# Designs tried in a protein design run: designed miniproteins, single chains. Part 17

Each design is a single chain, and the fold is of that chain. pLDDT is the mean over its residues in the fold that is shown.

## One batch from the design tools (miniprotein)

Design m557
Fold by ESMFold2-Fast:
Structure m557 (fold): chain A 62 residues (1-62)
Amino acid sequence: SEAIVKKAVSLYCEQDVLLPDAPDSVKTPEEKAKYLQDKLVKAGYSVELAKTVKNTVLLHCP
């Protein structure tokens, strides 16, 4: 679902937006993108969608 990818990218790029239950070790953009991917998979989204969100976030919000 493209809408989910767009919303996730927007939320990740906004200042002061924290991922729910993000551990203190998740600090870098790469770690945050991976954590988002893992959260999406755990929430029941497809691995392909989760990977697309991660890659899009890393490309647009370094």
Scores: mean pLDDT 65

Design m558
Fold by ESMFold2-Fast:
Structure m558 (fold): chain A 75 residues (1-75)
Amino acid sequence: VGMEPLTETERRILLVLFSSKEPLSVQELADRAGISVAAATRALRRLEKQGLIVRDPKTGRYSLAPHLLPEKYVP
């Protein structure tokens, strides 16, 4: 279908990551977004595939892709 907005789950995860401005585990994301770990895991896979989030391979934590942050440096 040509009209595919972000799913409710994906939107919730992005909002949590944007608000926290810090790397979060799948469980922390699920808890803060008010969703199951299974739902969070599926949404994170989709968001990572789209380049909207990145995963730290050492910690397994997720954060917003750098280009989605308003500013890296405090002016």
Scores: mean pLDDT 72

Design m559
Fold by ESMFold2-Fast:
Structure m559 (fold): chain A 54 residues (1-54)
Amino acid sequence: MALAEERVRLGRERLTPEQRAEIAKLEKEGTIDAGVQKVKLAVEITVRGAEALA
């Protein structure tokens, strides 16, 4: 919950402009597939963020 908010903040700071554009495009499409891809991207960014914090 609180950890998820912090992860979102850290993820946003570490998002490249390209990744932000891709997420925005997926949100605009509003398909189930797009939602799954957004979650996958968020998980990958979160894992790398955890490594940096270790």
Scores: mean pLDDT 61

Design m560
Fold by ESMFold2-Fast:
Structure m560 (fold): chain A 65 residues (1-65)
Amino acid sequence: MAALKEAIAKLTDESIVEILNNMIEFGGPETQKLAQKALEALRAGDRDKMIEYLVEAIRVDAEEK
């Protein structure tokens, strides 16, 4: 958990947007919802909230497969 959050925190906004757009395009319904929330948090400048939503999206994506 901590290692994943630390890795995400080091990514550029451009890289994060690419990851989130990929999840929205190819993810399942719950993954898409969480990825959209993460993207909204990033646009609002709430990086901590964005990281939490992205971590949850990664977890849910693994469960939907």
Scores: mean pLDDT 78

Design m561
Fold by ESMFold2-Fast:
Structure m561 (fold): chain A 97 residues (1-97)
Amino acid sequence: MEEKIKELLEEARRVVEDLYYLGLLTEEEYERVMEAIEAAEKDMTKESLQKLLDELQRALKRVDEKLANMEGSSPYELALRSRLEDIIEELKKIIES
């Protein structure tokens, strides 16, 4: 369980960094998610994981809003959005178990 959570947190960090690099997240949104990831990595409590889930869901909504307002999206941007959604669903399963 702990190792699986660590792998999920590393994947979340990488995806969020890539989304920020592409301009799909603001600096404020990026920092909030990164703080939640760091808190979850330190504590691995249900409460810290729930906080991370809330921030990731907010980030996904922002990404969707940004993509909707763009003239077009690349396959890479769409792939990152899909990976973020997958991470959210996996984290939900961990919290609910």
Scores: mean pLDDT 84

Design m562
Fold by ESMFold2-Fast:
Structure m562 (fold): chain A 84 residues (1-84)
Amino acid sequence: SKAEEALEKALEEFREFLKELLEEIEDEEKKKKLELQGEIEEGLLLIVYGVLKVAKASDEEIIEAVRREVERAKEQLLEEKEKL
């Protein structure tokens, strides 16, 4: 479905963004903390997708929610990186 394709694209985009942020960190402990935050944010993206699928939301609604969630997740990673 188009919703599944949107989720796969969002996950790829999020993982690439996380990878680029991790490359800027030299401290291994700080890197591990940001990696853990990345895992949490990916889990939340999957929850948003899953909840909307169970609710029988349209593909259009799912695509928009997934897009908003990946942007929120990226912002959260930037905030967590600044706190390191």
Scores: mean pLDDT 88

Design m563
Fold by ESMFold2-Fast:
Order: structure tokens, then sequence, then C-alpha cells
Structure m563 (fold): chain A 93 residues (1-93)
């Protein structure tokens, strides 16, 4: 919808104020998409690898914006979303 396109545009503008580029956000979105596809396929190893990649990208983006990142909280959130153990993601970091 037009409202969803406007919301996405506002999110990108807000990210730019934090020094985050569209290219960095696209890389993160791709990693998250690959993680979702791995979850759907039941591939726990690929899920952990893509989750770790998303965490690394997110941390790098937030560091550029000068925002501290609670990596442990992100790992826990992604592990719950992916239906895998936290330890599997930590091993891929």
Amino acid sequence: SAAEEEAKREELEEARKLGITEEELEELEKALKEMKEAIKAGDKEKTAKYAAKAIKLYKEIMEKAGVPVDVDAIIESLAKTAGIEKEKIVKEL
C-alpha cells in the first residue's frame, strides 16, 4: 500500500540521520531474507549462519551511527524467531 511505502521511506530517512546508507540496509535485509528462507527449509545450520551475518551487519551499521548494540539481546531475539538455540548462532559469530 501507499502507506507502507511512505513508512519505509520515513524509516530510510531516519536511518540516514544516523549515518546509515541504503546499501547497508539492503545487505541486512538480504541476510534476514536468507535466514527466513533457511528457517522455512528447516536448515538449522544455514539459519545460524545467516542470523550471525545479520547480527554482524546490524552491529557494523549501528557502530557507524554511534549507537551501542546489545548483541546478546539480538542473538536471543533471532534465536527465538528462527526456532534454534542461541549457542548455534554464537558458534557462527
Scores: mean pLDDT 79

Design m564
Fold by ESMFold2-Fast:
Order: sequence, then structure tokens, then C-alpha cells
Structure m564 (fold): chain A 63 residues (1-63)
Amino acid sequence: GEAARRAALERGLAMAERFAELVKSHYPDAKVTITVTEDSVSAVAKAGDKTFTFTLTVEDLLA
């Protein structure tokens, strides 16, 4: 349902924000971009020559 999808995306966003904090705790100069779509939450963190990615789909969050 729509409510379940919204709750899933909100949880995904919270997890992406925690991922960003975790990366920045190890790489203070890291730049993190969080992108939310209808079906997914993604985060890309760039720290020097390193790139870390985090992606959760609504299907992952509803299972």
C-alpha cells in the first residue's frame, strides 16, 4: 500500500543518513549525496580517490 511504501522510503532515508555519518566519521572530508526516488534511496560518498555507494529499494525495505 501507499502508506507502507512511504514508511519504507522514510526508513531508507534514515539508513542513508546513518551511512553518511558513518563514512564521515572515518573520512571527515567526504562529500555525500543522497537521492530519493519513488522506488529507492541511494547515497554516494566520495572521499579522495574512494567512492562508497549505498542503495535500498522499496522492495528491500518491505520484505
Scores: mean pLDDT 83

Design m565
Fold by ESMFold2-Fast:
Structure m565 (fold): chain A 63 residues (1-63)
Amino acid sequence: GPTGPAAGARAGEEAAVKGAASGNEKALQQGKDASIAGYNATTDEAAKEAAAKGEKARADSAP
């Protein structure tokens, strides 16, 4: 899959979709935040942080 900012944005989008589908507002908000952070990341460190936030949101939205 994609890496860097794209990975964070993708993981965030997946978490937001799962959060919306399950009614988990926390996962939805975390997913949105991770997606926005990933899209706007301009450094490797910001990209890694966005990816970590996306993965955390995805984990939090898991059954």
Scores: mean pLDDT 69

Design m566
Fold by ESMFold2-Fast:
Structure m566 (fold): chain A 76 residues (1-76)
Amino acid sequence: SEVKEKIKEFVEALKNGDQEKAKEAAEKLREAFLKDPQAVLDELIEVLGNEGLALAAMQELQLILKGKLSGPLKKM
């Protein structure tokens, strides 16, 4: 799905600690997140294969979209 590809970009940015790319990928996910945050979490679980990592990624996504990311990205 289109959302799954955007989630893969976001996950890759988080793994690499690339804050600029993570923000760009998160912005591409803004509409999907606002429309259905549960669907975004479900796709994160599918892509990462681990619920704990998916929840951590979801938290980072939420912080970026709220403009509250004030430090380095949380390690995956």
Scores: mean pLDDT 79

Design m567
Fold by ESMFold2-Fast:
Structure m567 (fold): chain A 90 residues (1-90)
Amino acid sequence: MEEERERIRRETEYNIAMNRALLALTEGYKKVNPDNLVESSSKASLMMSDMVKEPVKGGKRMAEFVKKVISDEAKAEVERAQELLLERLE
């Protein structure tokens, strides 16, 4: 059996989910502050960093933010990233 193939698949899923969550955050901040795209990107990166440091609390805050500003689908993308992050830390 190939443990490496399963690890690569999990890592790919994690990276895709994290990128989708970051994109949702960036779009959310752009809606809140459309005049400063650099600040929007910076705030999105900081909130992503907070989720990596505190997956449960940070993830919940991200999910609530994107749900309010974007959609329930964006919340689901953030929740998927949070679940994969927690799985990875195990």
Scores: mean pLDDT 78

Design m568
Fold by ESMFold2-Fast:
Structure m568 (fold): chain A 59 residues (1-59)
Amino acid sequence: DKKIEKAEEIVLKILNKLYENKTPKEQQEVRDKLADEETREKVLKELGIDIKEIEEIEK
């Protein structure tokens, strides 16, 4: 499904940017922050990702 592939690509691009030049410890800190739904939404908005578009794809 093209919509699912697009959502996965967006998520992977975000993770790659967040993990770029980070140590494994720093990557774990990023994952811990993203585990909180409110923090995750803020991070996605700061990166210019429309969370509503992601919700529609997952629905």
Scores: mean pLDDT 64

Design m569
Fold by ESMFold2-Fast:
Structure m569 (fold): chain A 69 residues (1-69)
Amino acid sequence: MLDELGKKAVEEFTKQAKEAVKQGEDAVNEVIAKATRFGGSGGLSSMVIGGQGLNAILQVIDEYKQQQA
């Protein structure tokens, strides 16, 4: 399950999240907004990336926030 498109989308967003962590909070928030837009509701991309992909991205961001504290 999860087509090649789903795997690539999760990989791209994870890479974006890691890059955003280096750039700071503004970049991190922008990646969250983009990932939410794709995984949030109703679109074909929502089926592809799913909640699991979103959770992986959010976990990377959460770890960054913990290091910043």
Scores: mean pLDDT 63

Design m570
Fold by ESMFold2-Fast:
Structure m570 (fold): chain A 66 residues (1-66)
Amino acid sequence: GAAGIEEAVRAIQRETGLSREQAELVVEIYLEHRDDPRRAIEEIQRRTGLSREQALLALRIVRHHL
């Protein structure tokens, strides 16, 4: 729900240092690639500039809140 999305966005910002807009982008990428975490990680790295380790952390955060 909307509450889970807002919590995920805030957690991503806190743990990775991404802006709100970039954290919202991470949530959107996860939702588009829910069943393909490898593709989600690649897109997160490409579109936010996060390292593989930071992209994995962001994906883990989204999964805990959604």
Scores: mean pLDDT 85

Design m571
Fold by ESMFold2-Fast:
Structure m571 (fold): chain A 60 residues (1-60)
Amino acid sequence: MLHFTISLSDETGERQRERGIRSAERAVTDLGLDLVITGGSRPGSQRLAEEIREVVERSK
């Protein structure tokens, strides 16, 4: 199955965060792709990954 991957850095800026959320939301809802989030091991990156997953879930 095709998937959409987001790679996060521990210093990802706010615009990159918003762009990533919009891209993930569109890929999952419009293209039917599975979401995979990679990168960053720090709490900030983990929290951002959770926010992206939550927004995508709400879009279904």
Scores: mean pLDDT 65

Design m572
Fold by ESMFold2-Fast:
Structure m572 (fold): chain A 83 residues (1-83)
Amino acid sequence: SLGVVKPENVKEIAKVAADYIIGDARDRLEALGKPEEAQRFADEMRKKANEEIEKITSQDEANSFIDKLRAEADRRLAELEAE
């Protein structure tokens, strides 16, 4: 193997990043007085993240996934904040 990081390690990196991104977004929604929306958002994002993480085989794919997840979380937060 020419990789410094094994596929299982990049999946772990993606999981940690996803947990942080989803947790931060959930906390922001709760701070806006929307705890039920925060929980639904977190559950939906976790399901989607788990499906995408299973497909990750490289660090580049993990980085791309993390960037995409951040963008989607920011977009959905903006929509929910607008009410």
Scores: mean pLDDT 78

Design m573
Fold by ESMFold2-Fast:
Structure m573 (fold): chain A 87 residues (1-87)
Amino acid sequence: SEEELKKAEEYIKKARENIEKGDVDGAVKNAEKAFSHAMRLSLLGDDETARKILEEVGKLAQEALSIDPNNQRAKQLLNAVQTTLDG
């Protein structure tokens, strides 16, 4: 749980740095990795922490789409986050 949280936070930080630099592809790649670690947290029973990480990943996907509205990976990531949070 602690290792998965740490990895999710590291990838969120990298994604934010990518957004600041206008690197949409880098941001989406790192946000997707954070999403994967959030899913592992959920499988380990840490649903509250997973939900918080998913909310941050959703914000990153939205920011990526504000820079590149046609980025298919960012659209897929946002949809995956929304579907997971609604389920």
Scores: mean pLDDT 88

Design m574
Fold by ESMFold2-Fast:
Structure m574 (fold): chain A 80 residues (1-80)
Amino acid sequence: MELWKKYAEKNKDKFQAESIEYLRKAEREVEEKGLTNPYADPSASEEERKALYLTAQVLRHIGDLIDKEIKEIKEEEKKL
């Protein structure tokens, strides 16, 4: 949390773009694996599909948290 805010503060402009790019890549990888895994292992396909779907949701939620942290840092900068 503390280290995260310092990192975002030092690289504000680039950090937003990099965070979004990172999440987009992660979501894409989860989607690709979600399509492949159920076909590769039918015996576990339903549970694996749910796990990958949840992983994608977690990644989206992390993105929202990153955006919130960046906004909080910018708001604190306004007060300074």
Scores: mean pLDDT 58

Design m575
Fold by ESMFold2-Fast:
Structure m575 (fold): chain A 59 residues (1-59)
Amino acid sequence: AAAQAAADARITPLSKEFMKLAKELMERGLSPGEVARVIRTYLENGKEAAEAEIERLLA
């Protein structure tokens, strides 16, 4: 409730990183929906799980 500015500052770098990742994945042929799934997996299950999902989608 009181940490909106601090949360915003923390989220901004991750948001930029996710935008770059999304662009790279779309350039590799993934749909926007598949890219969203990868980002969700990253947020919920971490980087290793997201990398496994990317490999699965590109296989």
Scores: mean pLDDT 71

Design m576
Fold by ESMFold2-Fast:
Structure m576 (fold): chain A 81 residues (1-81)
Amino acid sequence: APSELEKLVAEMIEAIRAGDLARARELARELGRRTKTGAELGQVLMLVSDALAAETDPAVRAALQEAARLWEEVWRERQAA
């Protein structure tokens, strides 16, 4: 079974592809809150990087990059607190 983080990444990508950017943004924030350990950080970065490398639609690529930036910002805020 996929991990909770794998599920969140998959749902985020699905939301982006569906054009539901509000849901993608919500899921990116949840990923930031749920990513705690170095291993989990590595897993999320790998999944996002693989999805970005496989994506050919420039609009989806741009939305995925923005979602990744938002995830990183939320994660950073939680680590700084």
Scores: mean pLDDT 79

Design m577
Fold by ESMFold2-Fast:
Formats: C-alpha cells, structure tokens, sequence
Structure m577 (fold): chain A 70 residues (1-70)
C-alpha cells in the first residue's frame, strides 16, 4: 500500500540520519581522544587533524544523501 511505502521511506530516512549522527559523534570522540593522547602535537599537526575530522564528517553527510536518493 501507499501508506506502507511511505512508512518505509520515512523509517529509512530516520535510520540513515541516526547513522550519520552516530558517525559524526564517533569522529568527534576519536579526534578528542587523539588530541588527549598527543598533547605535544604541533599547531600544524592539529590543523591537519581538524581537516581530516571535517573531511570524514562531510563524507558521512555525502553517504547519507547518496543513500537517500537510492
């Protein structure tokens, strides 16, 4: 039924957004752990880590958008 298809679509969207949120939270947690374990990290190394953190978060968002189009 149309109602069942709409429920499945909404559920898929909700689950994919929850996965995205979880991945972003994991990236933040891993980055925080790396900074804590390496307090002597240079400013250049910290900026590189921040760039990688943002890149990973962007990939998570892109993956969600791609999955939602399928």
Amino acid sequence: SAEELERRRKRKEELLREVEEGVIALVDAVTATILRLHPDMSEEEREELRREEERLKEKARESTEKALKE
Scores: mean pLDDT 87

Design m578
Fold by ESMFold2-Fast:
Parts: C-alpha cells; sequence; structure tokens
Structure m578 (fold): chain A 74 residues (1-74)
C-alpha cells in the first residue's frame, strides 16, 4: 500500500512538472513569435522553448516508468 502510494505521488509530481514545463514552452514560443522582427531574440526564445519541451519529455518518461511500477505492485 505505502509503496504504491509513493510511486503514485511520484507520477502526480512528474505530471505537474510536465504541465508547468509545457506552459513555459508555450510562453517562450509565443514570445519568439512576438519578437519575430528581432531574429536573435526570436531564436533565443525558440531555444528556450525547445529546452522546456525536452525537459517535459524527460518527465513524461519518468511518469510512465513510475506508472509501470504501480501496475507491477498491483
Amino acid sequence: EEKIKFYENQVKGARKRIEDLENKAKEAEQKAKYYSDDPELAQAYQGIAKSYRDAAEFYRKLAEENEKKVKELK
């Protein structure tokens, strides 16, 4: 029971991080579009958005692994 709750809490935490990171990526993408007349600034915001997208993908994989652990313990 306690082990299952631990992994479920880890999944919940990871899902929250994914949502926060996806929102940050979307904000950076919007800023890149807003500053499209400044190519250096637009490119910098595209890079920031990519970094947030890559981080979200990492947490998505962690959430899937922890979800598998919950399923294995049931």
Scores: mean pLDDT 83

Design m579
Fold by ESMFold2-Fast:
Structure m579 (fold): chain A 85 residues (1-85)
Amino acid sequence: MLEEAKEALREAARAMGLSEETIEAALRALELEERLRARGATEELRAVRAALAERFADADLSDPEANARAIRELLAALEALEARL
């Protein structure tokens, strides 16, 4: 359920030391991903996730700054995908 997923994400992100601004960006990305999946963009979402995983393959995602950058790039990619549908 979306609200439970949002709360779990918020708790995990705080445990990682992410800022509230980054947590809100992560929540926005989660909501947008759910919306895009509901619109049938499952393959496009998989491609976005794969591209980000490749881009951040050498990044230490336990570092809050690296993780925050990954979250911002994910949100930007999802917004770009939504604009193309």
Scores: mean pLDDT 78

Design m580
Fold by ESMFold2-Fast:
Structure m580 (fold): chain A 95 residues (1-95)
Amino acid sequence: MNEKLIKVLLEALNAKSLDEAAKILQEFAQEEGFKSADELHEAIINALKEAGLVSEEDEPVLIGKMIAYAVGEDINLSEEEKEKIENIIKKIKEL
């Protein structure tokens, strides 16, 4: 499961738009039996924690922020949050 969760996140991070990323995640959630986007984001953040790619205190909201940032949405991120997200995405792409 964790490998599938990291793979679907990577596909969403490589999407051309938020709508494309949302479709990728929705199709995966339906196939794997997740009840909501929140449940899927919680499963993804836990998979990243198991892989040592994020800290134990990181919350599921980080997944949404990473996807929005990766597809080029202008979200109100601090420079520290941007650097953190860029470092995590780099590590995921190296898997």
Scores: mean pLDDT 83

Design m581
Fold by ESMFold2-Fast:
Formats: structure tokens, C-alpha cells, sequence
Structure m581 (fold): chain A 74 residues (1-74)
């Protein structure tokens, strides 16, 4: 799970943020909180922030980038 969450975090940073520039700052805040949670071993909080980032990216029109993140995380 931790490895999948780290892969999702990296993929959001690499593909979802560039695809959703209007939401980039809010996406980065979710990624920062997810990374902090992973450092604490709080996988539930990390997963929640990653899910919120994916939802935000999808709502911002970056659905194709979200699909790439899900493939990278699997």
C-alpha cells in the first residue's frame, strides 16, 4: 500500500498537475499533506489526500491524467 501511494503521489506531480494548471496549487497542498502522512506512517490520511487530489484533477478536466496515475499506482 505505501509503495502504491508513493507511486500515485509521484504520478500526480508529474502528469496531473501539468494537466490541471488552474488547480495546481491546491493539488500540491494535497500532495504535501499526503507526503507528510506517509512519513508518519499514516496510510489512511495519505490515501485520503491522494483520493482528494485525484478527484480535484478529474473535476478540473484532467481525466486522462487521472487514468495515467491509476495505472502507475496499480
Amino acid sequence: LEESLRRALEAIREVAIPAAPAAAEELQRHLDKAEEALRRGDLETASRHIQEALDLASRAGATAAVMEVLRAAG
Scores: mean pLDDT 79

Design m582
Fold by ESMFold2-Fast:
Structure m582 (fold): chain A 83 residues (1-83)
Amino acid sequence: GVTDEEIDEGVLDIVRAVAVLLIKQGKPQEAADFAIRVADRMLEEGYDPELVARTLRSVADALEKAGFTEEAKRLRDYADEVE
């Protein structure tokens, strides 16, 4: 069956993939807002804060590589606060 570890890996990959699509559409603020909403939901559902921080940093890395440094910083700052 699906384990917590398999679910955790899948969540990070899906969140990053959706954020990358938003970034490619020129919607960096929507990508950042999406990542924060998912992070907040993960915390409410009892996910490990380290996994939540990793998810936020994964999206921040994608934003920074696309040149959206302010949005990337916003997610990194939130990841540091969550962890």
Scores: mean pLDDT 82

Design m583
Fold by ESMFold2-Fast:
Structure m583 (fold): chain A 69 residues (1-69)
Amino acid sequence: SEKAREYARKMIEALEAGNWDEARKIAQEALKDGIDPVELAQAALELGREMGREDIGREAAKIVLDVSL
């Protein structure tokens, strides 16, 4: 969804800035907003690939899984 991609983008921006706490907060806010964790993780992986930052996309996806537990 467009919302999942927007949250994923914010997470990736936070991680690129070295702000892991902010990335976790964004993930928690997305889940509270009703975004499915798998959808959010997939959006992060796809966006990271589109940006040439598969490493950051994978880190964002790991954060989503961690906060969804």
Scores: mean pLDDT 86

Design m584
Fold by ESMFold2-Fast:
Structure m584 (fold): chain A 102 residues (1-102)
Amino acid sequence: SQLEQKRLSAQSKVLGLRAETMRLKADHYRELSKKTTDAASTYYTSQLAYHQYQRELDELEPYSKEAIDEGLEEGKKLTKVHDALKFTEQVEKKLKKEIEEE
């Protein structure tokens, strides 16, 4: 259905943004992970989340490549972790509202 396709596209775009956000967060904490336990925890949990999102993206690629690519490209434009987290949350809320109004 059109609703199912909208849900799939929304999920794929949000997963792309989440993957790039976790990659950015891991990259930011990579060097800090050598100095403190808290930074190391943040680095490893971000890497784990990134790998989990990558697996989900691989499964969705045959069905929603354009939405995945859009999420990944928009995520790559963000250089600050807090900006990426806020943007991802805003996109998720917007897409959820659009789907719920169908």
Scores: mean pLDDT 84

Design m585
Fold by ESMFold2-Fast:
Structure m585 (fold): chain A 100 residues (1-100)
Amino acid sequence: SEKDEILEKIRETLAEIIKIVKEKLPDDEEAKKELERLAELFYEMINLAEDGKLSLEDLKEALKLVEEAKEKLEKAKTKEEILEILRELNKKLEEIIKKS
């Protein structure tokens, strides 16, 4: 389904985000916490999508948010910039989940 294709793209982009953050901030406890939260939010999105509680438009918005976050993270040079990008992504994904 189109929803399954979007979820797979989100999963792939999140894997790339995790790789970028681990390479730029190895063994950083704050970054690890934000990545753990990101993984929890993605797991919740999968469950909500399987239950029919996330629309195609919600999944498209989530994909856009993770793709934009990846682009910002590739350009980010400081720990403060990386953490702000991760925190904003987590906040926006939580907003999508809460309206479900």
Scores: mean pLDDT 89

Design m586
Fold by ESMFold2-Fast:
Structure m586 (fold): chain A 80 residues (1-80)
Amino acid sequence: SREELLEKILKEIEDHEQKIYDELSEKLSPEQVKKAAEKINELRLKGYEEMKKAPVEELEKIAEELKKEMDKILEEALKE
C-alpha cells in the first residue's frame, strides 16, 4: 500500500538523518550542530508535506532529493 511504502521511505530518511547527525557531532561544535540540525528539521518537515501530497510513484524521487539536500547541509556546515 501507499502507507506501507511511505513508512519504509520515512524510516530510510530517518536513518540517513541519523548518519548526518553522527558526522556533525564528531566534527563540529555543539552550536554548529544545533544550527545544522535546525536546517535539517525544516527541510524534513517540508519534504514530508510534499510526500504526503505526492502520488505513490513520486515518493522515492522526493525522498532521494530530500536526502541529497540533507547531504548539502552537512557539506556546508563542515566548511564553516
Scores: mean pLDDT 85

Design m587
Fold by ESMFold2-Fast:
Structure m587 (fold): chain A 61 residues (1-61)
Amino acid sequence: MELSEEQKRAAYTFVQAATAAGATREAALRAAGKHFGVSPETVERAVREVAEEERRRELEE
């Protein structure tokens, strides 16, 4: 199942919060996948997409 645009951002926030709390990225991706009802691979793709957008904002202001 694909994530909606809103769910992609929610998944990114979920993974970021879990990782900031000390979870490994793999554990955070798996937990987000379970939470949103998608594969960890789908979450990873969504997180990478959102992270690239956020990173570009940080690097380019």
Scores: mean pLDDT 76

Design m588
Fold by ESMFold2-Fast:
Structure m588 (fold): chain A 70 residues (1-70)
Amino acid sequence: STEEQLQKLVEKYQKMIDDLRERGASREQIDEVLRAAQRGVGEALRDPSKTPEVEKEVEELYKRVVEEEK
């Protein structure tokens, strides 16, 4: 169901945010990923067909933050 897909997406993003906090990412970096995740969830709620594209955008941003921490 759409609710289950949305719940899974929220859980995935929550894990990404928690991982960034554990890595010691800056507040600004965490807020950037959090805002992107919130927009992604909103977009997926409005149009589930766009879910893969918004998920990819959030994942790319998360990867950039992780790379910057090195």
Scores: mean pLDDT 77

Design m589
Fold by ESMFold2-Fast:
Structure m589 (fold): chain A 61 residues (1-61)
Amino acid sequence: GPTVETPPGGNPLSGDEEEKDAIVLEQVDRVLATLLAQGRITAAQAAARRAQVQEGLDALR
């Protein structure tokens, strides 16, 4: 079978705190992208909400 030199898929729950935060931020980004695509929020509001979530995650650590 084919062998890939660089594996593209990392385990999202490897046990790193930073990796867990990245997963949460990715989900938030997807939600914000959906709301932005629907015209429910502006790009500025999306950026502000993402920053707020990131700050919240940082505060938990």
Scores: mean pLDDT 72

Design m590
Fold by ESMFold2-Fast:
Order: sequence, then C-alpha cells, then structure tokens
Structure m590 (fold): chain A 75 residues (1-75)
Amino acid sequence: MLVEKEKAAAEAGKKAILEKAAELGVEAKAEVVKAKDDDGREVYGVKVEMKGSEEQKQEAVQAGIGAAKEKYKEL
C-alpha cells in the first residue's frame, strides 16, 4: 500500500536525520508524523527539532531526504 511505503520512507528519513545530527554533534529530535495533505490524503513526514547552525540543519535534512527517497524506491 502506498501509505505504508511513505511511512517506511519517513522512518528511514528520521533515522538518517538523527544519525547525521549525532555525527555533527548537535542535539536533535525527529518524529514520524501522520498528517492529511490539502486533498485529505494521509501522508507521513518527519517533524524535526534541531539545534545547531543552518548549515548543520540543512545537512541533516538533506541526509533524511536522500534516505527516504532511496527507501521509497526499494519498496
């Protein structure tokens, strides 16, 4: 099911964000969240709260996006 692929991708993204934040030595929280998009469809995303510079935050987010895309392609 598409929603299950999105959830698995979001979990992979969360893991990658937390791993990159730890590697950068910054404090981060990430949670997979279930929300509805503008069309009322259930979507899964990652809610991130992170300390550090904008560069560090962007690097962590990019790692998460990459991991989520790769996981989605595998499913």
Scores: mean pLDDT 77

Design m591
Fold by ESMFold2-Fast:
Structure m591 (fold): chain A 63 residues (1-63)
Amino acid sequence: AVEEARKLGESRFGPGGGWAAELGAELALKGYTPLEASDEAFRRYGGGDNGTAAYHGAKLALK
């Protein structure tokens, strides 16, 4: 899940998106919702694309 999220982030959002998606997946496994993971990634990295990448990574981890 976490590795798959990183690959999705890199392919969809370009440089840095993989790390944001990976963070989102890790946060979801710790009990964060996809929206909470998105907010946390936005806080750490800034930019809407990083928040969106984390949202998608979190959703992958919860499947």
Scores: mean pLDDT 76

Design m592
Fold by ESMFold2-Fast:
Structure m592 (fold): chain A 101 residues (1-101)
Amino acid sequence: MATVHVSFEEPLDKEKARKALEAAAEAAPTVTRITVIGEDGKVATGVGRGMEAAEQAYENMEKLGIQMAGLSITAEDEEAARRAGEAAAEAAGVKARLFSY
């Protein structure tokens, strides 16, 4: 398992956040967990395989009123986590920084 963090230079609106989450899951179906990080440090987590994790993260983000400032994406391998993070950053249409560990 590997984790990638994506930090956006500005908070995403709901449409951009949804696109980022969907793109991450589509790029790497082996994603198992996505954590949305808000500007105020609040977090919303989705756990499941691929799109299930993305859908759950989006639902919890909406329920808590979190505006996405970052993502933590966990996948089965490093390449999958990196691909998911890159796809999320691209789909968001906002400049982002990626960190792997």
Scores: mean pLDDT 86

Design m593
Fold by ESMFold2-Fast:
Structure m593 (fold): chain A 80 residues (1-80)
Amino acid sequence: MKEEIRKEIENAQTVDELVEIADRAFKLLREKIEKANISPEERFQLEMDLGALVLATAVFAVMGDKEGLKRVIERLVDLL
């Protein structure tokens, strides 16, 4: 999965393609967090990190910043 998403990032040409990749990574990460047997403190920290990445995705998408979007997706992949 991580390697597959990284290849999709390398092949992405547009902001819209990167946003679709980010949305898919967010869905996968949300599913993993939902099923995770972690402490309330660890869950809270992951939810905070996710919120920051959601905001960063929106900002970079509005700005047309492909490099910023790629960095956000890399961070999402690291959390998977």
Scores: mean pLDDT 81

